# Ledger of designs, part 65: designed miniproteins, single chains, continued (5)

Each design is a single chain, and the fold is of that chain. pLDDT is the mean over its residues in the fold that is shown.

## One batch from the design tools (miniprotein)

Design m18401
Fold by ESMFold2-Fast:
Parts: sequence; C-alpha cells; structure tokens
Structure m18401 (fold): chain A 78 residues (1-78)
Amino acid sequence: MEKKRKEYVEKFISDTQGVIELLKKLGLPGEEEAIKELEELIEKAKEALKKKLSVEELLEKLLELQGKAQEVLSKVLP
C-alpha cells in the first residue's frame, strides 16, 4: 500500500513541477505568485504522504490539491 501512496504523490509532484516550469518559460503577468502557490501545494502533497492515510484518503487530498492548482492557474490565465 505504501508504494501506491508514494506513486500517487510523486505523480502529482511531477505534474505540478511541469506546470511550474511551463509558467517560468511563458513569463505571464502574476506568474511569480502562481508559482509560489503551486510550490506550497507540492509541500502539502509531501505532508499528506508523511501521514498514515489510506489510499482513499490520500486520493481525496490529492484531488483537493489538484482543484486548488486549477484555481491558481485560472488566476494567471485571462
């Protein structure tokens, strides 16, 4: 079970880091705040992995963080 928890968190981190790198390349107005917020979501995902959550609880947390990431992106995109 721990292996699956790690895989889900690592995928979220990898996907979010890819978005951060894309934002850095685009140079959009307000991207610095968006990047900071996305980095904070990565840290929250790492903290969720440290907790002894079930896979279901972890997926719920990752879905919440994914939703917050979309909100952050919507603030940068017109």
Scores: mean pLDDT 79

Design m18402
Fold by ESMFold2-Fast:
Structure m18402 (fold): chain A 60 residues (1-60)
Amino acid sequence: MYTFTITGLSADKAQALADELNSTDPNVKATASGGTLTIESTESVEVAIGYALRAIGESL
């Protein structure tokens, strides 16, 4: 399992991104807590990095 954590998001944005990722990919578990988004992937480190980069891009 590969884990990436994104900080500096608003709580609402982190939750929206977590909900989007959880609905899109069954191999990903995204958890939002107070502006922090944690992305866990069971597939590969490349998949986890890809979702982390997507979350960063959508936060900016």
Scores: mean pLDDT 71

Design m18403
Fold by ESMFold2-Fast:
Structure m18403 (fold): chain A 83 residues (1-83)
Amino acid sequence: MKELEEKIKEELAKALEAAKKAYEAEKKGDLEKAIEEIKKAKEALEKVKRLAEEAGDEALKEAAEKGIKEAEELIKELEEKKK
């Protein structure tokens, strides 16, 4: 359990850092970098979802699934802006 908690913390930190970089890239008009960073945040959230399933943490799993969906929607919006 404790080892899973540590891994969850690491992946959540990666997701947050990537989300911050994506926000800054979008502010600069760097849509390609913003998309790339949101994809990294999504990957980290997918790892959180798997770790939450192993830990039996349904609330965290649902939160990660919601975050993944939001990231996918943001990727679509940013890709549409590139067209």
Scores: mean pLDDT 83

Design m18404
Fold by ESMFold2-Fast:
Structure m18404 (fold): chain A 61 residues (1-61)
Amino acid sequence: SSELNKLISRLIGLKLRKIGLEFDLELYKDDPEKVAELKKEIEELEKEIEKIEEEIKKLES
């Protein structure tokens, strides 16, 4: 369905963004304020990923 495809595309986008943030976390590891900001963004992103994965599960069942 078009809804499932949109959720999958969004999930891929969020996972790619998370990889980028994890890369930035290593780049800025000596900047405590930047590390704290990146960790918050990663946590929020992980929550969004979990919500979308649950929604996909409901639609593919």
Scores: mean pLDDT 87

Design m18405
Fold by ESMFold2-Fast:
Structure m18405 (fold): chain A 92 residues (1-92)
Amino acid sequence: MAEEKVRALLAERAPEFRQMLARGEPEHRLALRLLDMAIEIARILGLPEELIRRLEELRDRLEELAGEDPEEVARLLEEADRVLKEMAELIR
């Protein structure tokens, strides 16, 4: 089942996120990694293409900015949080 693939991915990536947090990596780098994982999970679960497109657009914009515009980075992080919460509701 798709749920087993999601659990395996989370188990594999959880130590990586813990290490990134312990290293004090910038928030935008953590967000990029989270968005990459969210996109992979969304595709495994067959979530709506519109949601996947929104996640991909956010990821690309965060990567393009590379932390250069802190105000825009903060706005993109807030938008990413909203989209991820919407995704969590769809997984229920």
Scores: mean pLDDT 73

Design m18406
Fold by ESMFold2-Fast:
Structure m18406 (fold): chain A 66 residues (1-66)
Amino acid sequence: MEELKQKAEDFEKKAREHREKANSYIDEAGKSTDGKKKNELVKKAAEHTREALRYEGEAQRLKDEL
C-alpha cells in the first residue's frame, strides 16, 4: 500500500510541475507580440498539459488500486 501511495504522490507532483510549466508558457504567449513565437509557446503549453493529464491518470489508477 505505501509503495503505491508514494508512486501516486510522485505522479501527482509531476502532473503539478507540468501544469505549472504549461501556465508559464501560456503567460509568456500572452505577453508576446510575435505571432510565430506566441504559436510555439502555445504548442509547448499544450504538450505540457497532455503530460500533466497522463500523470494525473496514472496517479488516479494507483489510488483506485488502494
Scores: mean pLDDT 83

Design m18407
Fold by ESMFold2-Fast:
Structure m18407 (fold): chain A 58 residues (1-58)
Amino acid sequence: MAEEIEEAIKKAKEAGVKTLPRGVFSLPLKPVKDPSKYFAERIKAETEAMIKLEKLKK
């Protein structure tokens, strides 16, 4: 599947992020050319924001 997505999630968990939008929040109702890359980019962006928020609290 999308290994990059799993890496992003793993990095988020290591940073202590509880909320991970691994396709659960990033649900494109419309078909896209690169769904795997689309999800990876979305998850990375949202995960990065979550990681920054959690790190600031740590």
Scores: mean pLDDT 60

Design m18409
Fold by ESMFold2-Fast:
Structure m18409 (fold): chain A 69 residues (1-69)
Amino acid sequence: MSPAELAFGQALLRVELAMREHPSLRNELSKLLNEATRRGQAAYDAGDDEALLQIARDTTARLDELLSS
């Protein structure tokens, strides 16, 4: 497992944890998880570690925005 794959996996786990802890945000968090999974699968299949790292960063930033509202 590359460091990029690990970072991506950790970002997805954070969104899943947030969905359990913040039921009021479930719809927005579910959309974030689905988009991150779709983008991440495409990057993984392409072997694009830079894209995986960017998706992990984008996903974490969006999660932080949703949790701060």
Scores: mean pLDDT 86

Design m18410
Fold by ESMFold2-Fast:
Structure m18410 (fold): chain A 77 residues (1-77)
Amino acid sequence: DEKILEEAIKILKEAKERLKTQDPSKVANEARDKISKLAEKASFDTEVLLTLVIIELSIASHYNVEPNLDGLIKSLE
């Protein structure tokens, strides 16, 4: 699962850069969709971690607020 966690961190870092110029809901939705696809391939323990990330991204998207991407990245490192 190390590669899955690396890909998730990469997605979140790219989302952080996109937040500088793009709508928070759009960025959160796109990151959520990419991480959801990674979670489908993950072991149970990694899937649980990615599911928590998906929940926060979904909340941020629904309420149009900026997700705490730095916190999410640290949770996966």
Scores: mean pLDDT 83

Design m18411
Fold by ESMFold2-Fast:
Structure m18411 (fold): chain A 75 residues (1-75)
Amino acid sequence: LTDEEVKAVQIIADAAKGLPQEAYPYVARVTKAVLEGNLEEALSAIDEAEKDGLVTPEQAERLRKAAKEAYEILK
């Protein structure tokens, strides 16, 4: 990983702290999508986790903010 990729992963990981284990497959999808430059897929994964009741609306917004910040670092 480049320094920018490490920073991007850390931002997402920090936003995901305290989430239930069932939400972590979605967090993995967000991380992979951001590293691949696919912000739409990252946001879609967060929306699915929220719809499935695995994250609260506040947690979902925290993840969306983190995904967008991580995406901007990689561009």
Scores: mean pLDDT 83

Design m18412
Fold by ESMFold2-Fast:
Structure m18412 (fold): chain A 72 residues (1-72)
Amino acid sequence: MAELAARLDALIEELRAELERRGMRDFEVTFRGAAPADLATEEGLRSMVAAWERVLEAVRAGERRVEVELTV
């Protein structure tokens, strides 16, 4: 749990830095398929880490809008 939370925080910080570097003020990410209660589980946290990794790669590829389906 704690390691997954730390990884998620690191990914969010990397995304923030990447968005600032690229000047992306209109960047949008939408997460679908998971309720907040699902994100309190280890499976939910793992899904969030994977989702944020996909978002970061999409931003690095030049995408400005990303939609991710979460399965928990």
Scores: mean pLDDT 73

Design m18413
Fold by ESMFold2-Fast:
Structure m18413 (fold): chain A 91 residues (1-91)
Amino acid sequence: MLSEEELAALALKLGIEKALADKSNPELQAAAQKIIAGEGVSFEQLKKLFELGLEELKKQGMEIDGYEISTVTVDGAKTLSMDIEVSSLPK
């Protein structure tokens, strides 16, 4: 079974792939390319990519009850924190 952290990573990966395929949204394509290059992106761009991945997971039959994405500051650096609530998981 996938952990919540593995699900979050999978959702972000799927969102990046979806954004790169979508020529109608050049801002999200640029954000996805920056993440692949190891560059920083805005919190709003990262959240949109994550939401695209969650939509793909829902199409695969995963039931997602909710999610929360926040930023925390640790030793002067911004760190992302993600929490996902799912009522069903794949085997």
Scores: mean pLDDT 66

Design m18414
Fold by ESMFold2-Fast:
Structure m18414 (fold): chain A 71 residues (1-71)
Amino acid sequence: MEELIRELEEALEKKDYEAAAKYLEKLVELRPDDPLLWYRLGQAYKKAGDEKKAKEAYEKAIALGGDEKAI
């Protein structure tokens, strides 16, 4: 898990949002009930240009954590 977080941070520093989304997909597989990870996945998909996947990830985050503003 820590290795995936490091890879995610490196991808974000490089502005490689496609790679960041892939690492976040693996992180939500490990912690599928973590609303913050789903929210971050939605942000990565949106920046990568995948509006549909971004919306689905945000909806999951809201369902798990309630209000998007609280996450």
Scores: mean pLDDT 77

Design m18415
Fold by ESMFold2-Fast:
Structure m18415 (fold): chain A 60 residues (1-60)
Amino acid sequence: MLKATFEFENIESAIGAALAAIGLEPEAKVKVEGNTVTIEAPDTPAGREAIRYLEEMSNG
């Protein structure tokens, strides 16, 4: 399992990004705490894409 934690600008951005990540990898486990998103995803192309998406959204 790949694990990563990202901090977002606000709670709305965190929730939106978390929902999108689950859509990219349904087997991912996502936890939202305020504006922070923690993801545990399988080491698959879909899991890596979900983590990459969260990383890009947290930075932009």
Scores: mean pLDDT 83

Design m18416
Fold by ESMFold2-Fast:
Parts: C-alpha cells; structure tokens; sequence
Structure m18416 (fold): chain A 79 residues (1-79)
C-alpha cells in the first residue's frame, strides 16, 4: 500500500543521507546530495499523485544511490 511504500522510501532517504554524510571528498558529497535531492523531489511527486509504480521505482533508485555512496566512502577509507 502507498503508506508502506512511503515509509520504505523515507527509510531509504535516511540511509542515503547517512551514507553520503560519510563521504570525505567535497565534490563527491555535493554531487551525491544533488542526485539525492532530485530523487527526493520525484518521491514526493509520486506520493502526491498516489503513483505506486513511480514510488517503488524511486525508492529503488534511492537505495541504489545509498549503496553507491557507501561503496565510495569505503574506497576513501582505503585511500
């Protein structure tokens, strides 16, 4: 249902914000924040429209961005 998907999307956003905050490279952090802001806008539009399919897709995109940011933060620790 829409409310459960919105909750999942919100959790994915929190995870993405946390993972992006772990980036030490300012250029990467800015780039990822800009990408996350775009996905946030898409998620809000999907919620407002009751578009379950778009909300599912956007939540997946946020989760993918979150994982990418986490992987980059781990690479920075090895550098």
Amino acid sequence: MLSDLATQGSRAMVDAINNISQLTNETLKTNYRNRLNSLWDQMQKAIDAGDVSSLQSTTNDISNLSNEARNLANQEKRS
Scores: mean pLDDT 83

Design m18417
Fold by ESMFold2-Fast:
Structure m18417 (fold): chain A 69 residues (1-69)
Amino acid sequence: MSEEELDREVRLALAEIYLGILKFDKENNRKISKEEYERMKQKAVNLLREAGLDDEAKRIEKEMDEIYK
């Protein structure tokens, strides 16, 4: 595995962790504020876009938006 491939995998894993945290929060009384939610969404989306993973960034953003609805 190249350093570039490892970087992409780490970014995907971190974005999925953010998504998992928000899913867990929704199931456990939504303790995360709207401000914290937007910050986490932005961090996850930016992590993926910086690595050129635009399709994954769109998927994560959509899934996070569905969680917050």
Scores: mean pLDDT 80

Design m18419
Fold by ESMFold2-Fast:
Parts: sequence; structure tokens; C-alpha cells
Structure m18419 (fold): chain A 88 residues (1-88)
Amino acid sequence: MAQKKIDELEKRVKELEEKYKTDPSFKPELARAYMELANAYALSGQYDKAIEYYKRAIELAREAGDENLVKQAEAGLKTIEYLKKKIG
């Protein structure tokens, strides 16, 4: 079920956030985890949370120099903003 995947991704994000506080080498992995969580929230219709985590993914991916992940997260963000605007 979608909720089980979200719960697992939320746990992974929290674990990576803790690791990143003491080791900046986790920055690229944390950026990818934010992207995965944003996608899961988007698929479940949780658009506000999806927008939040896409923005976090963009910020960390940009700092990590991962231009491909920045592009993917920006595309996801634009799609969810469009859907939220169109459905009210």
C-alpha cells in the first residue's frame, strides 16, 4: 500500500538527516531520499508535502552539484503546483 512506502521513506529520510548532521558526505543520498519521498507524497495526493520535499531536494542537489536531480525535482515541483492550481 502507498502508506507503507511513505512510512518507510519518512524513516529513511529521518535517518539520513541525522547522519548528514555529523557527516556532509550524506548530502547526495539525502537529496535523493527527499526526491523519493516527494514522489511518494505526490502519488498519494499529498501535494503540500510533495512541494516541501521537492524544494528540499532541489536545495541539497544544487549544493551537491547534481544538476540532473535538480532538473528532475524542478519538473516534479512544477507538475504538482500545476495539479494543485487546476483542481483547487
Scores: mean pLDDT 84

Design m18420
Fold by ESMFold2-Fast:
Structure m18420 (fold): chain A 73 residues (1-73)
Amino acid sequence: MSLAEAAAQALKEAGLPEYAPRFAQRVRDGGDTVLAALHAAGEIAHELDEKGESYLAQQVAIRVAKAVREAAA
């Protein structure tokens, strides 16, 4: 499983399946790296926080970071 796939799955599990395709594309465009995945997650979390969805923003950041680190180990 690629980092993009593992992290996108974590995003779906966080209740945001609609963001998963865009997220996976950004991670792949960034070279399928841990840094690219964390940056893409940060962008989505920032958008959610600006919309007042602070809980979902926090869940995205936490779950994606965990999934990416586990997939990279």
Scores: mean pLDDT 79

Design m18421
Fold by ESMFold2-Fast:
Structure m18421 (fold): chain A 58 residues (1-58)
Amino acid sequence: MSKEEIEKEALEVVNKLIELGKIEEAKKLADEVVIALSNGDLEKAKKIVEEYKKKLEK
């Protein structure tokens, strides 16, 4: 995943969490992804997004 793809996926997951009323979790996800991306850790950012995405599938 490129940085742009990770940002796009993170935004989609954040929006879904907000729709579910999980605003605190949406904020945590956004903060963790931003920190990982600012550190250049694309692998960590991708993993964070994928973990939250799995919880929202189905």
Scores: mean pLDDT 79

Design m18422
Fold by ESMFold2-Fast:
Structure m18422 (fold): chain A 64 residues (1-64)
Amino acid sequence: SALEEALQLAAEGGKAFQEGDYETAIRLYEEAIRLLEEAGVGRTLQAELRKSIEKAREALEQAK
């Protein structure tokens, strides 16, 4: 299902985030959000993923 695929992408994104690969984390989180939006599900998960993207972007900005 779209929710299961999005959860897998979110888990991989979380792993990338923990490893400091913020660019990969952002990409995976954005893919997860896209699947959830297309399926019309997971509004809470979408909000959590958007917050995770913001945190990853902040981490990337500090690396510049």
Scores: mean pLDDT 86

Design m18423
Fold by ESMFold2-Fast:
Structure m18423 (fold): chain A 71 residues (1-71)
Amino acid sequence: KEEKLKEAAELIKKAAELRLKGGPEEEVEKLLKEAAELISETENVPLEEALEGARKAVEALLEAAKNPPLP
């Protein structure tokens, strides 16, 4: 369980890094789908819910990178 969630987290991180570099959206979506499948299998949630979770995680990482916290 933990191992698959770690793998999903690494895929989400790669997707966020790829987006930060202005990489191809097709590869970003592929990474998100793979992460969502791992989350869906591990947490026993619908794939659609896992995919939305993965997208939100990427957006949070992008927001943190572009919008540093106020002093």
Scores: mean pLDDT 77

Design m18424
Fold by ESMFold2-Fast:
Structure m18424 (fold): chain A 63 residues (1-63)
Amino acid sequence: SSLEELLKRLEEQRELARVIGEVLRLIGDALQEGLESGDEEKLKELLKKASEEGLKKIKEFEK
């Protein structure tokens, strides 16, 4: 119920949103490259790699 605790929670949520934003950028880049290739297997491979890298970023944040 303290304002300081609410501000701390808001800051933690901002940091989580930043990490999620980074993961979404990785997926977006993989989608763009994969779709531009016209190769379904290449798209799947790029998305898999982006997902694995994104998961690593989330694990680093969670500590």
Scores: mean pLDDT 81

Design m18425
Fold by ESMFold2-Fast:
Structure m18425 (fold): chain A 91 residues (1-91)
Amino acid sequence: SWELYYLKGLIAYNMGDYETAKEWFEKALELAPEEYRPYIYFDLGNVYEKLGEKEKAIEAYKEAIRVAKAQPTPDTALINYAEKKIKKLKE
C-alpha cells in the first residue's frame, strides 16, 4: 500500500538516508489518494532541502500547496507552513 511506502520513507528520512527516503516517497505518491498527496509532496520538499536541491524543494512545496488547495477541505496549516518554507528558501 502507499502507506507502507510512506512509512519506509519516514524511517529512511529519520535515519539520514535522504536518497532512499526520496525513492519511497515517490512510490507512495504514485499510489496515494489525492487527499494524502499534499503531505507526501511536503515531505519530498524536506528531502530535497536535505539533499541541497533548493529548486526541487521549492517545486515540491508548491505542489503540496496546489494539491492541498484543490481539496474540498484544504489543510490551511500545511499550506501556510509550505509557503513559509518557500519564503525561507528564496532568501
Scores: mean pLDDT 90

Design m18426
Fold by ESMFold2-Fast:
Structure m18426 (fold): chain A 56 residues (1-56)
Amino acid sequence: MTPEEVAERVRQELLEKGYPKDVAEHAANAARVAVTAGLDPETAFEAAMKLGDILA
């Protein structure tokens, strides 16, 4: 899974749950950066979803 694919998955999941677009974009960008830095895609996704909850 590419960094961009993980970011898109985070964005779509948060938007579907009714979170604001800015929160979804911030969490998605965090996931992209984490995967690019070498974090595994599943851990990056879970961490970004948790970040979305904190930011909302």
Scores: mean pLDDT 83

Design m18427
Fold by ESMFold2-Fast:
Structure m18427 (fold): chain A 85 residues (1-85)
Amino acid sequence: ADDAEFDALLANPDKVVPLSPETRARLEEIRAEIEKLVEENKDKPISTILDAVSKLIREKARGFLERLLATAYAMDLVFEYEKEK
């Protein structure tokens, strides 16, 4: 098993699921906005962060695949913030 490759896939799931350049650009923008939103709200309850993130993804993501990938990234990021406290 290649741990570096697996970590890269978690950071860039588009390497596992080939995406168009346009979809990749939108996901990069959504990820940046999710990261900013989580950072601005990390001292708030996890439910508040999840509600804000869900709203952002609903507004920015186009189609099921983008919504799924953005949600996966957001969940990973939010739970890492909770884990680190």
Scores: mean pLDDT 70

Design m18428
Fold by ESMFold2-Fast:
Structure m18428 (fold): chain A 90 residues (1-90)
Amino acid sequence: DKLKEVAPDVSQEDLEKLSKLNEEEKKVFGYFMSRSEDGKVPITEELVEEANKVLGTNFTLEEVKEKLDVDGDGYIDGKEHLALAAIEDL
């Protein structure tokens, strides 16, 4: 499994979700990670609004949770961001 080879700390299911992100979803993901203190960021309405304003996107809180909360815990994880960067280098 090539995706698991580049990101062994992320589940196969989560890697599949990350590999399906479009360019705008990737920008929002990166913006949330830029606000991370501990490599994990809560998906809040305030951060979604801030990302939309900075990036010129129009995501709802529900869309961000569905697309970027790959493990369903309400957070974007730095391990998932590293996995996304590794996938893009393929």
Scores: mean pLDDT 71

Design m18429
Fold by ESMFold2-Fast:
Structure m18429 (fold): chain A 58 residues (1-58)
Amino acid sequence: ADRAAAEAAFAATRITEGTVVDELGQEMRTRAVSPFPADLSDRARELWARLIAERVAA
């Protein structure tokens, strides 16, 4: 059950990369993950986080 929920949430997840310029004019790279699955159990959310980490190759 938890693994299936994590896999479904992972399939709906998008990883986007952006660039932000700070007040000093320095460019910083940012990475955003969306949507965040708020309706998962703690165990399913942990499994989802592992799937995201594997996808990002972190």
Scores: mean pLDDT 65

Design m18430
Fold by ESMFold2-Fast:
Structure m18430 (fold): chain A 58 residues (1-58)
Amino acid sequence: DVQELVAKLVELIYEGAPKKEIDEVLEEIMKKVGLPEDEKEEAKKTLYERIEEYKKKK
């Protein structure tokens, strides 16, 4: 379920989990939603920027 994966991603971000663990969940989400391959890299960049911003807040 994509919603459960999104909840996991949010929890990992708030817990300050390593980027590697966050990336694994993110890749599962992208696979589930069927994001186009060329858009995956741009989406990853945007999400990584947001993840790093949230991680450094706490």
Scores: mean pLDDT 72

Design m18431
Fold by ESMFold2-Fast:
Structure m18431 (fold): chain A 95 residues (1-95)
Amino acid sequence: SEAEKLTEEGKRAILEKDYEKAIEYYTKALEIDPNNAEAWMYLGLAYLKQGDYEKAIEYFEKALEIDPNNQAAKEYLAKAYEKKGDYKKAEEVLK
């Protein structure tokens, strides 16, 4: 599907460290399929890598609303809180 193609292109952009392109591809994929927890997680990761910690937190929380057991999203959410200096919230996320 178009959504699957966009998520594959997003994954390639992440691997190439082209976070701006990753944001474009995952944003378009999520317009088609907003229930894709993995796509929300990688969108958050791209923002985390760009230093936009508030958007990273928002999108990791969205991934966890859809898939509460997504361990990678929890670990990235904790990392985003650490980058903001909120060590208490970082610990709470990993429990």
Scores: mean pLDDT 90

Design m18432
Fold by ESMFold2-Fast:
Structure m18432 (fold): chain A 70 residues (1-70)
Amino acid sequence: MLSKESLEAEAEASLYVIKAAVYLLMGDKKGAAEAYKKAAEILEEGAERTGDERLRREAEIARERAKELE
């Protein structure tokens, strides 16, 4: 069902989402926004390569979270 490429993209993006959460706990909204943007980029590239709509939806969520912090 999920390609290896989809799983790799999701795993890498998840690390940036965790990084964003850590930045938010430290009060670093700018760092959190940049981490969410990076997660969104990884998920968008993964979705384009694999056609996995789930990755596209996750990218949209990450981008919205980044916008909320700017």
Scores: mean pLDDT 82

Design m18433
Fold by ESMFold2-Fast:
Structure m18433 (fold): chain A 56 residues (1-56)
Amino acid sequence: LTMDELLKMSVEELAQFIKDLFLSQNIPVDEDLVRKEAERLKEDPSLLERYVNMLK
């Protein structure tokens, strides 16, 4: 999974990706917080590196 692929995702697709990632790491998920995080990541793509690293 690449940074460019994440940048091409819609806010809803990115929110679902973050939700699935957090659930796989046993992190509790709040849908409102996940959607807000997705919006923030669209504004600051450097923060996406953190999520890419969680998959490795």
Scores: mean pLDDT 75

Design m18434
Fold by ESMFold2-Fast:
Structure m18434 (fold): chain A 79 residues (1-79)
Amino acid sequence: SLADLIALASALIAAGKLAEAEAVLKQALALAQTQPTSAATANALLASLYALAVALAKQGKVAEAVAILNQAIALAKSL
């Protein structure tokens, strides 16, 4: 489910597996765009995208962090 993908992404971010977390969150974003998403699930997805962007920025991957934040902004505007 979408919620399971978000939970997996959060665990991967906590483990520092940022490339794997990004892949999982891209799947979650694609799934959220194809079906109605609850506010709770959308907010959880936004929180995970923000957490990934912060973690990437801390590793000096600023361009990747900005790309993730732009995806989060696009999702927030679609809600």
Scores: mean pLDDT 81

Design m18435
Fold by ESMFold2-Fast:
Structure m18435 (fold): chain A 68 residues (1-68)
Amino acid sequence: MEHLNKGKELLKQKKYEEAIEYFEEAIKTSKDDVVRAQAYNLIAKAYMQLGKLEEAEEYFKKSVELFK
């Protein structure tokens, strides 16, 4: 929870690379598929803002597959 919330705050501050690091920790430390799906979606949004469209698409796909 803390990693996901801190990452969201960093996204609001436009600190996209730092936000991605926190979302990756949320994925590694959580066994909750809802939290992991949210983190993948937020990583994809961060990559989109960075202009990394290929990476963004991959993470959106991971989010959708995890949520089913």
Scores: mean pLDDT 82

Design m18436
Fold by ESMFold2-Fast:
Structure m18436 (fold): chain A 82 residues (1-82)
Amino acid sequence: SKEALVALARRQVRAGRRLLEEYADVLPEELRERLRRLIERLERAIREDAPVEELRKLLRELVLVEAEATMQVMLHFLEQRA
């Protein structure tokens, strides 16, 4: 349902914001900017009650960028032995 999709989208926006808050110093600038832009676009789409297909597309893009950000954080930890 659209309601379930919006709920998932809101959870992913929160996850993306947490990544930016906790790992800003670790994430490459280009990746931080891509993550910020996708969060803003998805939040706007939710506020404006965008069509399901647009919400799905933006959510997919956000999930992929979050996966890339998570990978960068993991690689940083493995390379720097904390």
Scores: mean pLDDT 88

Design m18437
Fold by ESMFold2-Fast:
Structure m18437 (fold): chain A 65 residues (1-65)
Amino acid sequence: MLEEIKELFDLADKDGDGYVSKEELTAVLTEKGLGDKITALLTAIDEGDVDGDGRANYREYLKTL
């Protein structure tokens, strides 16, 4: 599960800056046929979005798990 999430974040983070947007993650999840996981992962982004800018630092998130 965690490794799958990391792979999805890596694919969504096209800029390589360690941040992902809801739009990027939704596109990757839809492409992979993981539509049932979209809501859960978007909620995780909202909860990890400390700045309220719609982006989450997934690299730090994964390191703290």
Scores: mean pLDDT 67

Design m18438
Fold by ESMFold2-Fast:
Structure m18438 (fold): chain A 64 residues (1-64)
Amino acid sequence: MIDEKEIKVALAYMWAALGDLLESKGDYEEAAEAYEKAAEIAEEADPELAEEFRKKAEELRAKA
């Protein structure tokens, strides 16, 4: 049985992948928003992963 937390982590990685795609296009502000969403989704399931995504979002906002 797939745990709800595993599903949330998978969804967070999907949002992070969208963020990477947006970063590759130079859309840094939108990429940062995607990583912020990934962090929010991951927060309850994996707080350490959520913190990594928040740091990436801050880095992307600094480039925008």
Scores: mean pLDDT 83

